# Designs tried in a protein design run: designed miniproteins, single chains, continued (2). Part 51

Each design is a single chain, and the fold is of that chain. pLDDT is the mean over its residues in the fold that is shown.

## One batch from the design tools (miniprotein)

Design m5745
Fold by ESMFold2-Fast:
Structure m5745 (fold): chain A 120 residues (1-120)
Amino acid sequence: MEEVRKEAVERIEDILAEIRRIVEYFAPKLSEEQRKKVEEVLEKLEKEAKEIMEKIRKASPEELIKLLEEFKELAIKTLQEITELAPEEVKGELEAIREIFKDKIEKVLKALIEKAKKAE
């Protein structure tokens, strides 16, 4: 379990860093108001994810599975909100990135959930 918890925290940190890189890549194409709103959404994600990661460090296998599902829903919702805030010119590219990233998040978290179930 300790190794699975450490891997889960590392994977969440990687996902957060990738979401921030996506935001930074599109930032020059956003208005000042759009950038502020996207940054607020991203800061909320990072704050809530930090709370989830702290809980993961002490989680039982059953708690870890619930926390991973909670993070998945949070990350997917955040990517949707960022896409909705973006200008029309970049929405298509962001929607494509969101779908790829959603699949990546689901695959990573599914692997962690299976490891948690086996660790008991």
Scores: mean pLDDT 83

Design m5746
Fold by ESMFold2-Fast:
Structure m5746 (fold): chain A 68 residues (1-68)
Amino acid sequence: MEEKVVVTDTTREIAEALISLGPYIEEYLINKDTDPEKAKEYEKKINEVSQENTARIRALDAADAAAA
């Protein structure tokens, strides 16, 4: 079984955010060498999703700090 680790709501959201970005990052890397224009489109998507995830993680971190 996986080792039990101290998990906060922020840590869980970070893990889920990384998992959700995985497919876009993979497509970016694949297309970077074969189709730079598609890679650029995926880079934009990664940045957009990353900004949303960062805002969500920041909000959770702030809420956790306020509850402490």
Scores: mean pLDDT 72

Design m5747
Fold by ESMFold2-Fast:
Structure m5747 (fold): chain A 58 residues (1-58)
Amino acid sequence: SSKIEGIQAAIEENKASARLLEEQLAKEKDPLKKLVLQLMAGGSRTVVERMEKRLAQL
């Protein structure tokens, strides 16, 4: 259904964002910037987990 397709697209977009943030985190040397990137990457991963759980209930 279009609803499932929309959720799958959002999951993929958030996974892509998390990967980019994780790549930046791996290369970052500033401790404060590392903390911010770690929190942002973790946030994107949490969104993916929440969306995947919601999709599984459909």
Scores: mean pLDDT 85

Design m5748
Fold by ESMFold2-Fast:
Structure m5748 (fold): chain A 86 residues (1-86)
Amino acid sequence: SSRLSETKWGKVKEEARKRLIEAAYKEIEALEKAHPELAKKFKEAVENKDYDEAMLVIYKFLLEEAEELTEEEKELMLKAIKEQLK
């Protein structure tokens, strides 16, 4: 059995941060056009090195664009994402 250590989670966060910044570089323009408030929150979170909040903003945007999901399903998924970001 693998132990999920604080160090292992720290490395996952750092890797996710780098990939998020790279992926979001192109997506920021689309975000600003569709959801300027979310784009601003994303930029502020990155500036504050709050990558958990930055990821949460990206997931909120993806959930809002997911027309196949109900509002209740979106809230449940957001709650699950928040638990994973702890």
Scores: mean pLDDT 66

Design m5749
Fold by ESMFold2-Fast:
Parts: structure tokens; sequence; C-alpha cells
Structure m5749 (fold): chain A 100 residues (1-100)
């Protein structure tokens, strides 16, 4: 019965590791998509300036905000509490597996 329990645990750990990797990929894709939206807004405003249209002060402020938000979306990447819990559980199970 010990062998069956160990095999089941190994499968659960492998599943959690795979889910963890898939989650990291999804998060990277989400950040890229959010960055893309802000970048598209920046490109539109820059195109307007290059076409000789003079932006209002409010439009210039929005352009700066979009630029800052795009940079911050990449630089402020942090794990959520839910993501942290998943990572902690994976580490705990991997540590436990090594002791068996």
Amino acid sequence: HMEEEIEKLKKEIEKLMEEGRAFVRSLQDWLAEKYKDDLEKLEQMVADIRAGRELTLEEKEKLVSYAINAVFAVSKYRLTPEQEAIVEELLRELFEERKK
C-alpha cells in the first residue's frame, strides 16, 4: 500500500509542477497583452504628432501616463497571494518527496 501512495503523490507533484509552469506562461502572456494595449495607444499618439497634429496638454499628459503604465506593467511584476500559495505548496511537496 506504501508503493501505491508514493506513486499517487508523484503524479500529484508532477501535475502541480506542470500547472505551475502553465500558470507562469499565462501570466507572462497576460503581461505582454496588457503592455501591448498601452504600447498601441502610445504608437497612435506618436503617429499623430509625426503627422503634424499638435496634441493638447491633456493628450500629452495621457501619453506620458500610458508610457509610465507600460513600463510599470513590466517592472512591477509580483506574485499574488494565490500565486505565492501555489509556489509554497509546490516547494513543500518537492521537499517532502526528497525525504521519502
Scores: mean pLDDT 57

Design m5750
Fold by ESMFold2-Fast:
Structure m5750 (fold): chain A 90 residues (1-90)
Amino acid sequence: LSKKQQAEALVSLAAMTYSIAKLAGEVTEEDVKILEKIVEELYKLGALSEEQYEKVMEHLEKAREAIKKGDHKTALEHLEEVVKILVESL
């Protein structure tokens, strides 16, 4: 796979992770960890700027905070912002 194809596949996986959480109506700590790994791999591939990387990691941390409070709606909103930033990186 080219770097661009790898980045596209990782973004698709992030979008799928978000879609599954949205359908379930809840975000788990495992969902956040999967997205953190995807974001880290995209950054290593050069698909994300440092600014994009920092913004998505901040949203993931806020999603984790929302999960601890049982606020799955807010957690989903933060995951949606992560996916939007990742799609814009392509």
Scores: mean pLDDT 89

Design m5751
Fold by ESMFold2-Fast:
Structure m5751 (fold): chain A 60 residues (1-60)
Amino acid sequence: KPVALILVSPDAELARRVGREIRRRYPDVKVFNAAGDLKKAEEAVELAKKAGYTPVVVYL
């Protein structure tokens, strides 16, 4: 199953930089930036599951 990475960080620039690098190296991986918002991270997890992805939450 394809993987969806959900990035959580209070540093929005760090999260954007990490997300860009992951997309560049692993184009088949979906990346969502939830910033510091855990509610958005939970919503992204449910959307990823519904779309057939394996969600992985990464804290930066």
Scores: mean pLDDT 78

Design m5752
Fold by ESMFold2-Fast:
Structure m5752 (fold): chain A 66 residues (1-66)
Amino acid sequence: MTKEEAGRIALEAARAGNAAAGATAIWEASQLGVVSKELGRRAVEAATGPDGAERVAEVAEEVIRS
């Protein structure tokens, strides 16, 4: 899995309203070293907070840009 693939999968899930699936994609990619551990942590925090899907989408876009 590439960084771009992880970000795209997460963004698609978040846009569909599935914050947990989006955050999980970024978190798993961070455990594999494809994405930074900081971005993985931020994705999980975003999903468990208010407006989770919207905030996970923001983290997913940052993953794609990084």
Scores: mean pLDDT 85

Design m5753
Fold by ESMFold2-Fast:
Structure m5753 (fold): chain A 79 residues (1-79)
Amino acid sequence: GKKIIDEAEEKGKKLVEEGETLAGGLYLLSTYRENKDKLSKEDQKKADKLEEEGRKLLDEESSKEMQLISEAVQKAIER
Protein backbone atom coordinates (compact mmCIF):
# COMPACT_ATOMS: atom_id res chain seq x y z
CA GLY A 1 0.00 0.00 0.00
CA LYS A 2 2.54 2.59 1.16
CA LYS A 3 4.96 1.76 -1.69
CA ILE A 4 2.23 2.47 -4.27
CA ILE A 5 1.51 5.88 -2.70
CA ASP A 6 5.22 6.79 -2.45
CA GLU A 7 5.79 5.76 -6.09
CA ALA A 8 2.75 7.79 -7.20
CA GLU A 9 4.02 10.89 -5.35
CA GLU A 10 7.46 10.55 -7.01
CA LYS A 11 5.97 10.09 -10.51
CA GLY A 12 3.55 12.98 -9.99
CA LYS A 13 6.36 15.30 -8.90
CA LYS A 14 8.43 14.30 -11.95
CA LEU A 15 5.55 15.17 -14.30
CA VAL A 16 5.15 18.59 -12.61
CA GLU A 17 8.92 19.21 -12.91
CA GLU A 18 8.68 18.39 -16.65
CA GLY A 19 5.98 21.09 -16.97
CA GLU A 20 3.10 18.60 -17.22
CA THR A 21 1.24 19.96 -14.17
CA LEU A 22 -2.19 18.81 -15.40
CA ALA A 23 -0.91 15.29 -16.16
CA GLY A 24 0.79 15.16 -12.74
CA GLY A 25 -2.42 16.16 -10.96
CA LEU A 26 -4.50 13.63 -12.90
CA TYR A 27 -1.96 10.88 -12.18
CA LEU A 28 -2.04 11.56 -8.41
CA LEU A 29 -5.88 11.57 -8.32
CA SER A 30 -6.16 8.42 -10.47
CA THR A 31 -3.63 6.47 -8.35
CA TYR A 32 -5.36 7.55 -5.14
CA ARG A 33 -8.83 6.48 -6.37
CA GLU A 34 -7.63 3.11 -7.70
CA ASN A 35 -5.75 2.20 -4.49
CA LYS A 36 -7.81 3.83 -1.70
CA ASP A 37 -9.67 0.60 -0.82
CA LYS A 38 -6.37 -1.35 -0.62
CA LEU A 39 -4.76 0.97 1.96
CA SER A 40 -4.50 0.86 5.76
CA LYS A 41 -5.90 3.86 7.71
CA GLU A 42 -2.39 5.35 8.02
CA ASP A 43 -1.73 4.97 4.27
CA GLN A 44 -5.21 6.39 3.51
CA LYS A 45 -4.27 9.60 5.38
CA LYS A 46 -1.16 9.93 3.18
CA ALA A 47 -3.29 9.18 0.10
CA ASP A 48 -5.75 11.94 1.14
CA LYS A 49 -2.85 14.43 1.03
CA LEU A 50 -1.94 13.26 -2.48
CA GLU A 51 -5.61 13.69 -3.55
CA GLU A 52 -5.63 17.26 -2.15
CA GLU A 53 -2.36 18.05 -3.99
CA GLY A 54 -3.71 16.55 -7.22
CA ARG A 55 -6.96 18.53 -6.96
CA LYS A 56 -4.99 21.74 -6.30
CA LEU A 57 -2.85 21.17 -9.41
CA LEU A 58 -5.97 20.53 -11.53
CA ASP A 59 -7.71 23.64 -10.11
CA GLU A 60 -4.67 25.82 -10.92
CA GLU A 61 -4.51 24.58 -14.54
CA SER A 62 -8.31 24.82 -14.95
CA SER A 63 -8.20 28.42 -13.66
CA LYS A 64 -5.53 29.29 -16.26
CA GLU A 65 -7.61 27.71 -19.05
CA MET A 66 -10.78 29.52 -17.90
CA GLN A 67 -8.83 32.81 -17.85
CA LEU A 68 -7.73 32.29 -21.48
CA ILE A 69 -11.30 31.40 -22.55
CA SER A 70 -12.69 34.47 -20.73
CA GLU A 71 -10.17 36.77 -22.47
CA ALA A 72 -11.00 35.26 -25.89
CA VAL A 73 -14.76 35.74 -25.28
CA GLN A 74 -14.24 39.37 -24.20
CA LYS A 75 -12.24 40.09 -27.38
CA ALA A 76 -15.01 38.51 -29.49
CA ILE A 77 -17.72 40.61 -27.76
CA GLU A 78 -15.75 43.84 -28.39
CA ARG A 79 -16.17 43.29 -32.16
Scores: mean pLDDT 65

Design m5754
Fold by ESMFold2-Fast:
Structure m5754 (fold): chain A 111 residues (1-111)
Amino acid sequence: SLYEKIKEVMLKTAQEVYDALKAGKSDEELRAILDRGVDEIIELVKEHYPDLTEEQLEELRKGLRDLADTFLEVARYYYKNYDDTTVELMLLVFAHLIADEVLRKVEEFKK
């Protein structure tokens, strides 16, 4: 399903961000990882909903980038203050929330 594919992309992206944080990568490198994840989610949405306009896809992309900025701040906080198990749980919860938000936004575009 689209939901499971979005969740998979988000979990992969979140793991790459976590690994990059451990490696001491720059903010620009972390944002580049998140931007790739956003692009992958938009392509999945395009494949499943080919009738969405370019304007609607750009609105979704902007929303996902705003969420990515929030995610990066939260990921840094959890990385510094919590154990790996708690971080993995946080990443999983965030993946579900983003998948739900994408599907909710797509349904709004159909009205």
Scores: mean pLDDT 82

Design m5755
Fold by ESMFold2-Fast:
Structure m5755 (fold): chain A 95 residues (1-95)
Amino acid sequence: SSIRQRIIDLLKKILDLIRQYKAAVDAGDHQSAIQIRIQINNLLTQIQREIDLIPDQSLREELIRLIREFVRKINAEDYDGAIEIIEEMIKKVES
C-alpha cells in the first residue's frame, strides 16, 4: 500500500481507540483506559515512522505539528478536540 494509505489506516485505528478511551475514562474503567492508551502510543510511533517517509516536506511538518497538538489534547483530557485533530490529519493525507 502507499505511504499515505498506511497513514490513513493507522489514523482511523487511533480514531476508534480514542472513542473507546473516552468511554473507558467516562466509565471509570482505569484498566481498559491504560491498555487503550498503550495501543494509541504504539500507533503514534508507527505513524511517525510513516510520516518520515513522506517526500512532501510541507505536509510532513504539518502532520508532525498535528501529532503534537493531538498529544496535547489527550493530556488535557480534551478527547473531542483530539478526535477533531485526527479527522483533520486524515483529510490532509487524503488530499
Scores: mean pLDDT 89

Design m5756
Fold by ESMFold2-Fast:
Structure m5756 (fold): chain A 75 residues (1-75)
Amino acid sequence: LPQLTKEEALRLAKIGAELSKKYNKYYGPVSLEERDKFNLELAKEIVERLREEGFSPEAIAYAEGLRKFYEVRLK
């Protein structure tokens, strides 16, 4: 697990929750592929927002790792 501070972890969780509402795809029947596409889009926006809000390199690397994980799964 990445070394995130408690404050960074809470801020990341809040950002994730806000962005999840934007996609609304996990409410209702979706395929595994559609769920992975949702998670990839969410991870991309999390990375962008963490950079904009001045998070640590460790927090940004964690979000980039999640993005890359879903990119690999969708190939």
Scores: mean pLDDT 71

Design m5757
Fold by ESMFold2-Fast:
Structure m5757 (fold): chain A 103 residues (1-103)
Amino acid sequence: NVDQAIQAINQGNLDTAINLANQTPDNSDLHNRVGVQAGINGNFDTAIYFYTRASNNGNSTSSYRLGVILQQQGNTQQAISYYQRAANNGNTDAQQNLNQIQS
């Protein structure tokens, strides 16, 4: 249930949010939101997992955020790939980051 997952995210209950998001495989917005909460909690492995799933389902914000995490980890080539995906789907922040990396 998406509403229960959003409530769990808002309460900071990451374990419940993860379990509910795993029951909704094609909900890219929910997967993005779980990724955000995981990142806030410092759980970057979980954030990458859910951002990757959301990105694969066309969520440009998740593609951008995955690019940021990968760039911070030194995976610049993979970060460029995800920024390009986000920019192609209309994410202007990703386009700015591409311009800075490729200049």
Scores: mean pLDDT 83

Design m5758
Fold by ESMFold2-Fast:
Structure m5758 (fold): chain A 85 residues (1-85)
Amino acid sequence: VRERAAELGRRGGELEAEGRRLVEEGEASGDLKTILRGIGLVLRGIGLGFEAGLLAREDPEAREAAARAAREAGGESAAEAALGA
């Protein structure tokens, strides 16, 4: 459970971080399509964080591992979703 939860958290954090970069790029360039793509990735990343938390709901160490993996990947909201599941 811990390894799978950490992997989901890491993937969620990576998607969130990438989505945030796209939003920043789109805002700088005025490209609404890029902003919307970035928002979609952020939401998907948060969803994976939540799934990691649900998988690890009965194992506090697994939930902490998932949140840590998400944060290290740059996904603070994905990490919060994992802890709040």
Scores: mean pLDDT 84

Design m5759
Fold by ESMFold2-Fast:
Structure m5759 (fold): chain A 79 residues (1-79)
Amino acid sequence: SARLAALEERYEELLERLVELVLKLSPESQQEVLTLAATSSRTELAPVLDSLSEEERIEAVIAQLERLIAHAEELLAKE
């Protein structure tokens, strides 16, 4: 579907951006981003994942990536 294709494209763009940002961060800031990723996956994604459609699952992962990118950008700006 057109929506699924658009979500997959957005996911790939965000993943590339997150990796680029993480590689620029200090080891301490990298650990903070990893901790946030692990915590949000466990507390926000895992409890609802099985109840979501394929498109809703990708949207949930995209929302998590956007939050992680925002946090990584904030950390980089403080360095």
Scores: mean pLDDT 81

Design m5760
Fold by ESMFold2-Fast:
Structure m5760 (fold): chain A 74 residues (1-74)
Amino acid sequence: VDPAEVEAALYEIKGAVAEISGDFETAAEWYRKAAEARPEDRARFLQGIADAYEKMGKTDEAERYRAEAERLAA
């Protein structure tokens, strides 16, 4: 297995755990680290960051990350 894939998966799990705990700021940080570890999956992780910012009421930040994710997915 690719070490970068394992590292990204670990960060994604930490992000999901933070979301379950209601710690959306920490969740966004873990998803950001996951995107850094695996740039080819960046669009997916940026969606996670956007969702976390939306949950925090930071709509402008959420829209920015969502737009970037859409651009990368196209």
Scores: mean pLDDT 81

Design m5761
Fold by ESMFold2-Fast:
Structure m5761 (fold): chain A 97 residues (1-97)
Amino acid sequence: SMAELQAQRDVELEKEINELLEKAKKISPARYRMALAVVHGGRELGPELTLKYLKKIVEAKDEEWPKVAREILEVFKDTPNYLVTEIALRDALKELA
């Protein structure tokens, strides 16, 4: 059924999200904080969008990181509980300056 397919997809996406969080943590504290903010904001936007931005966090080169961080702030600015997400994202961006 469609519901069974969706449940299986959700389990696989959650596993990928957790793996990407661990990868972000190994790269830097700033990337890990951004990844946590994306997971928090993504609870309302859905797991596929969360996964997309977690991959960008992990895959971005150091020279690409400020651009990726600003893109993430822009995408997540309209999420519920944005104030918590914005604080985490602004702290991450400040450490890159």
Scores: mean pLDDT 74

Design m5762
Fold by ESMFold2-Fast:
Structure m5762 (fold): chain A 65 residues (1-65)
Amino acid sequence: SDEIKQEAIKLANAVLEGDIEKALELLSKFRERAPEEVRRAEEAIRKGDVVGALQAIAELTRTLL
């Protein structure tokens, strides 16, 4: 639980900093556990939709907890 929260915080920070490569790399760690939520977050990140990306990360975190 705490590990998932820590990884989600790192991912959110990468999105806020505009580090797209780092955000996608961090997000890929969850692909096996939550493929649909990861796909939605990847789409938002690639489009530069910061708000949408943060919403998708929050949903991903909730699914994994």
Scores: mean pLDDT 83

Design m5763
Fold by ESMFold2-Fast:
Structure m5763 (fold): chain A 105 residues (1-105)
Amino acid sequence: MDEEQLKLMKEQIEKLKEELKKNSSDPLAKTLLEILEAIEAGDEKKKKEYIERLERLLREEMERRGESEEAIERGLRALRAQLELIEMVLKGASVEELRAHLEKA
């Protein structure tokens, strides 16, 4: 991980926000956008509420597709790890902090 990779991650987050805005009719996309906006606003209460909503919606969608409980639990863990990484980037984490986080994931 270097400063160029950190810049790329920030650009990818901005592109993600644009794509989520285009898919505002999708409850998953809308909720993920609301999480990103809550992180940027520093609204910890709304962030937690929206994360719980996203996890519920994702579980319901995966159950509807006939996914196993093991697959659902893996998906939720991956989602939490990704959201933690995004939050660190948005809060101005250093390259070293992001590297340490990725090595633990």
Scores: mean pLDDT 80

Design m5764
Fold by ESMFold2-Fast:
Structure m5764 (fold): chain A 75 residues (1-75)
Amino acid sequence: RRDELLRRVAEAAEKYAGPPRSVKLTNAEIAERLAKAFRDAGVPEAPVFERLAKENKSLDEIAEETRRVMERLRA
């Protein structure tokens, strides 16, 4: 299950917050999509991303929280 969770957060980060073409999405949209992906994967930090979306936090903050989630799952 750990592997599945890591894959989901990595894929979400790449598609919505990270390297590809997420520049086309607003910060709120990126955070909402990450929140949905994390909630589906059972990641307890999913509500944090829902809050980031509502508060329109920066892409850097969204990406950093995603990275922290991945590290916690790895630990």
Scores: mean pLDDT 71

Design m5765
Fold by ESMFold2-Fast:
Structure m5765 (fold): chain A 97 residues (1-97)
Amino acid sequence: GGAAIVEEIRRLTERARELARNAKTDAQVDEALRLLDRAYDLLVANRDQLSREQIIEAAELIIEAAMEVMKTAKTLEQLLRAIAIALRAIGVQFEAE
């Protein structure tokens, strides 16, 4: 169900934010970015099973987590990846109204 998908996206984004906040290594930031990619893929793959409100909530969680990763990015590549994830999630939110 849609609620279970949103809950999994929340868990992935919360773990990404935790990794970002405590990041001492590039590997921790890269892991946070991988979790955000998984959260985004989960949102897109299940978009037809989600209500408009669930799509908006999931997109907002991904955007907030991506913004935290941007603050802790250690390389330009990591920063650009985080920006790209945020922009993709903003696009999904915009299309959901």
Scores: mean pLDDT 90

Design m5766
Fold by ESMFold2-Fast:
Structure m5766 (fold): chain A 95 residues (1-95)
Amino acid sequence: SEEDKYKELLKYMSEIQLRKDRMDGLVAKALETATPEQREKVMKLYSEFQKLAQEASDRITELIEKGDLEEARKVLEEFKEEADKIIKEIEKIAE
């Protein structure tokens, strides 16, 4: 149903937004202590994360609109795994 699609969309967008918020905080913290070389790496990783989040958001929206909830879930899971790897790399610099 349209209501079920809307609820899934909101849930998945919230999951992506939580990782965006975490990433923004980690980037800000990392940049306070980063060397110039670390800053370049952080900004590159942040750009990669932003692209990943946008692509996942667009694809999930498309899939949910088409009623393909299982494929949308798969896209979210893949995004979470890849996003968590980028987050861990920035966390190492933020320490």
Scores: mean pLDDT 88

Design m5767
Fold by ESMFold2-Fast:
Structure m5767 (fold): chain A 86 residues (1-86)
Amino acid sequence: SEREKREKEIARKALERALELVKEGVDPEELRAKYQELLQKHLESNSLTDEEKIELAAYGLAAQLLTTPEEVSKEGLEEILKEIEA
């Protein structure tokens, strides 16, 4: 249960951060570059912190929403966020 609570908290923070990045209109190329940097670190060291895991997920989700929104809708993510907080 403690592990499940931690995983849900990471997911919630990642979704919130992704929505913030989308609202700010951050360059999707910059988001993809940051995503690839963290992904490379994960593959080489397998030592991402919880904060780095949140950033990795957030950059990936935000880039996807800005480039292929039909696959991951902003409204869908906002509904998931509401359910996580309930």
Scores: mean pLDDT 74

Design m5768
Fold by ESMFold2-Fast:
Structure m5768 (fold): chain A 80 residues (1-80)
Amino acid sequence: SKEEILKEAQKLVLEFLEWSTKYLEETKDPEVRKVVEETIKRLQELGDKMVESEDLEEQKKLLEEMKKLIEEARAKIEKL
């Protein structure tokens, strides 16, 4: 359902925010902060599209895009 997809999306965003905040506190690297801020902005844009969508398949696709974005952001941060 849309409610289940939205809950999973919210959980993914919160888990990324918690992880990235801890990582940033330990490194204090401005490049890490930049990647985190850019990622959060893009996640918010995808989340807004998901909330506005009435198509379950589009909502599922947006959730997969959010998962991929988080995976790519984590990999990029870990290389810094």
Scores: mean pLDDT 84

Design m5769
Fold by ESMFold2-Fast:
Structure m5769 (fold): chain A 80 residues (1-80)
Amino acid sequence: SMKEELLERAKELIEKYEEDPKGVFDELKKLIAEALENLSKEEVLELLKELLELAKTIKDETAREELETFLNYQIEQVES
């Protein structure tokens, strides 16, 4: 499904986050915009929450906190 394809792309981006945080943020913003265009609000929230759980696996504390903050902000925007 589209949701599963977007989730796999997002997982690959998160795995690269520590090496290029800015590039990953830019690509995640594009992916979230694509999700909002093609998926239901419920499916977007499920996707973002799964990404938030993946963010917890990042070993660098600063990188993890930055990505978690970004994803929590995106969740809040979608829930509005």
Scores: mean pLDDT 82

Design m5770
Fold by ESMFold2-Fast:
Structure m5770 (fold): chain A 75 residues (1-75)
Amino acid sequence: SEVEKNLAKLYEDQAKFYEKLAKEHRAEGDEETARLALLQAAKYYQKSGDHYEKAGDLEKAEELRKKAEALEKEA
């Protein structure tokens, strides 16, 4: 349970990193790199959600899966 929460947090932090990367590349006019970064952020939010679900945090898992879906639609 604690290990799963720690993994979920690490993947959530990776997802946030890629969201910031996407914003930076869009500001520079690099739409292709920004789109790829959004897809990576979505994948990491999905992984984080899976680990929150294994930890028993179903509400957090649903929140992050919805976030991943939104980012995939934006990409």
Scores: mean pLDDT 88

Design m5771
Fold by ESMFold2-Fast:
Structure m5771 (fold): chain A 70 residues (1-70)
Amino acid sequence: SARVEAEVEKLRPEIEEIVKTTPSVDEALEKSAQLAREAGRRAGLSPEETEELIREARKVAAEEYMRLQE
């Protein structure tokens, strides 16, 4: 969904900050998922689109975590 893609890009800087400030990858993934759930709700996304946003936010967090770990 184009709406999901736009919301992911808006969340990217906050997800990167979560990863930088959260020492556990599992905690960073969960915080990013919670951020995405809240953002999807505020944006008026459907439940399906919100679940897609959560999956994409977790992917962004995991990718950033790997980048920071080299």
Scores: mean pLDDT 85

Design m5772
Fold by ESMFold2-Fast:
Structure m5772 (fold): chain A 88 residues (1-88)
Amino acid sequence: MKLLEEKLEELKDVEPETELFNSLPEEVQEELKELILNFLKAEAAGDYKTAAEYWEKFMKLLEENGISPVHIPGLFKEALESELKELS
């Protein structure tokens, strides 16, 4: 919980990529969110090998869906806001 809130604070000046995220197939939306959240959890746990594996899968998913890396901060913000809203 606190980890997600702290990461969201780091992204306070970033606009969430809500429209881009919602334009993707439901399966891609779920996979992107899962990969982002699992990456952040692994990184926070100091499991850098697992974090790197989730990051590689995330980058591959972006490439397969034609999503530019410039959207990464906004996609992270969307995933974090969505997760915190579901936990509220």
Scores: mean pLDDT 81

Design m5773
Fold by ESMFold2-Fast:
Structure m5773 (fold): chain A 73 residues (1-73)
Amino acid sequence: SIDDLLQKMDALVEQAKNAKSVEEAEKIMSQIDELLRKLREEAKKLPIDEQLRVLVWAIARSGEVVVQLWKLR
């Protein structure tokens, strides 16, 4: 379900924010990219307002991992 994907995304973002190395963070980011693909497909089944809300949330959360990668270089 979409709720399961959102919970998994939240957990991966939390894990990535605690990453100690670029390699660790990049591995988690690859998993997040796959979840974003699945979220995009599931979101197509939602009304447009809910679809936009879910996608904006997911993009913002994945962006937190990009910030962590920048800090680790």
Scores: mean pLDDT 80

Design m5774
Fold by ESMFold2-Fast:
Structure m5774 (fold): chain A 73 residues (1-73)
Amino acid sequence: SELEEAIKKARELGVSEETIKKAVEYIEKTGDYEKAKAIIAAAIMQDTKLPISEVAKLFGVSKSSISEASLKL
C-alpha cells in the first residue's frame, strides 16, 4: 500500500518509530493519507539535511503540507 511504502522509506532514511507511530495514528483518526505522508516528510526534514523542496518531491506532497504537518510533531 501507499502508506506501507512511505513507512519503509521513512525507516530507510532514519525516521524514528515514534514519528512513524504518530503518522499512523493520524491516518487512523482522520483517514488522511496525504497528511500522514506530509507528517513523515516533516520528520525527515528535522532528521536530515534535505531541503523541503526535495522532501516534497520524494513524497509527492506540497511544501505547505510539510510546513503544516511540522506543527503536529
Scores: mean pLDDT 71

Design m5775
Fold by ESMFold2-Fast:
Structure m5775 (fold): chain A 75 residues (1-75)
Amino acid sequence: SDAEKNREYLLEFAKKYEEILKKITDPQQKLDELNRLAAEFERKLAEDIAPGATAYRVEVDPENPDLITVTAVKR
């Protein structure tokens, strides 16, 4: 089901996100890598989701770059 695929993708994203938080200590490099991951996640969801499925917006919090917000957006 699409719900199961979305869950698996969110878990994959969460693992990559945690790895960046653990490995990168430089604030600017961390922000750049988190923004890259967010953009990759958004693009991958758009590519893998069937037409008419829920789209997602992924944003890095500028006040806390360690925090990523994922918002469901109706296409």
Scores: mean pLDDT 66

Design m5776
Fold by ESMFold2-Fast:
Structure m5776 (fold): chain A 74 residues (1-74)
Amino acid sequence: SEEERLEELVKRGIEAIKAGNTDEVLKIAQEIALFTLELSPELRERALRILDVFNRYLFTGDREKAIEELEKLL
């Protein structure tokens, strides 16, 4: 399902953050952003909140906060 695909992308993002792999985080954020165009309004709102967390992580480098916030959105 679309929800399962979104959750899988978020889980991959969490693993990339844990690994400190900034290039993979950027790639996953881009995949979620593009996928947002295909989502229902409800899932789109959730995906935009997820993207906000990834973008905040990319500016701050706060790994623990990003992981906590992403896990709450799963």
Scores: mean pLDDT 87

Design m5777
Fold by ESMFold2-Fast:
Structure m5777 (fold): chain A 73 residues (1-73)
Amino acid sequence: SSRLERARELAEEAMKSDDPLVKAAGREALELLDYAEEMREQGAPEWKVLFLELTAESQVYFAIMVAERRKKR
């Protein structure tokens, strides 16, 4: 779906970050999105797939926020 594509783009962008926390969050988000895709193919309920997609996005946004605050000392 377009939502999954946007989440994947966000995670891939995070992996290009120079911050190791943001990079790690991007990798974990990609793993969650791959798992969400696998669950959808296995007939999992839409709410579970959506939950994993939203969790992946939230994880990346949270990592970016924490990294920015950390750099401000």
Scores: mean pLDDT 81

Design m5778
Fold by ESMFold2-Fast:
Structure m5778 (fold): chain A 76 residues (1-76)
Amino acid sequence: SSSSVDEALKNAEKLLDYAKNDFKPEDVDKIKKEIEETKKLMDLAKSRGAPQEYVDKVEKLIKETEKIVEKKLKEA
């Protein structure tokens, strides 16, 4: 429910911040693991009836994180 979506949202926000400010290409395995863990939290929140608007926010943050990671990996 709301507790699960709040955790997923906080994790997604932290991931986006990490991707923007601290991510280095050598950390790719670490960030991929964190993205997968955040996706699992999002799926758990969905299964527990989290409002779709919060799920959409988490998905948007994950997609933005993935785009930044892909860009930084291509620039490396």
Scores: mean pLDDT 81

Design m5779
Fold by ESMFold2-Fast:
Structure m5779 (fold): chain A 62 residues (1-62)
Amino acid sequence: MKILVADKDGDEAFLTALLLREAGHEVIAAPSMSREEAEKLAREEGADAVVESVEEAKELLA
């Protein structure tokens, strides 16, 4: 699955992307993007999901 990570905290975004990649997902990292910018980029890149926090990523992997 292709997932876009848009977390306001760049360090958390990096960790979230790493966790999702380790689980076998393709990740587009978009740290410091607004939610609207992230949703637009997700549509352009054909992402299956948008995740804004490490907690949302854990829910997706559950």
Scores: mean pLDDT 76

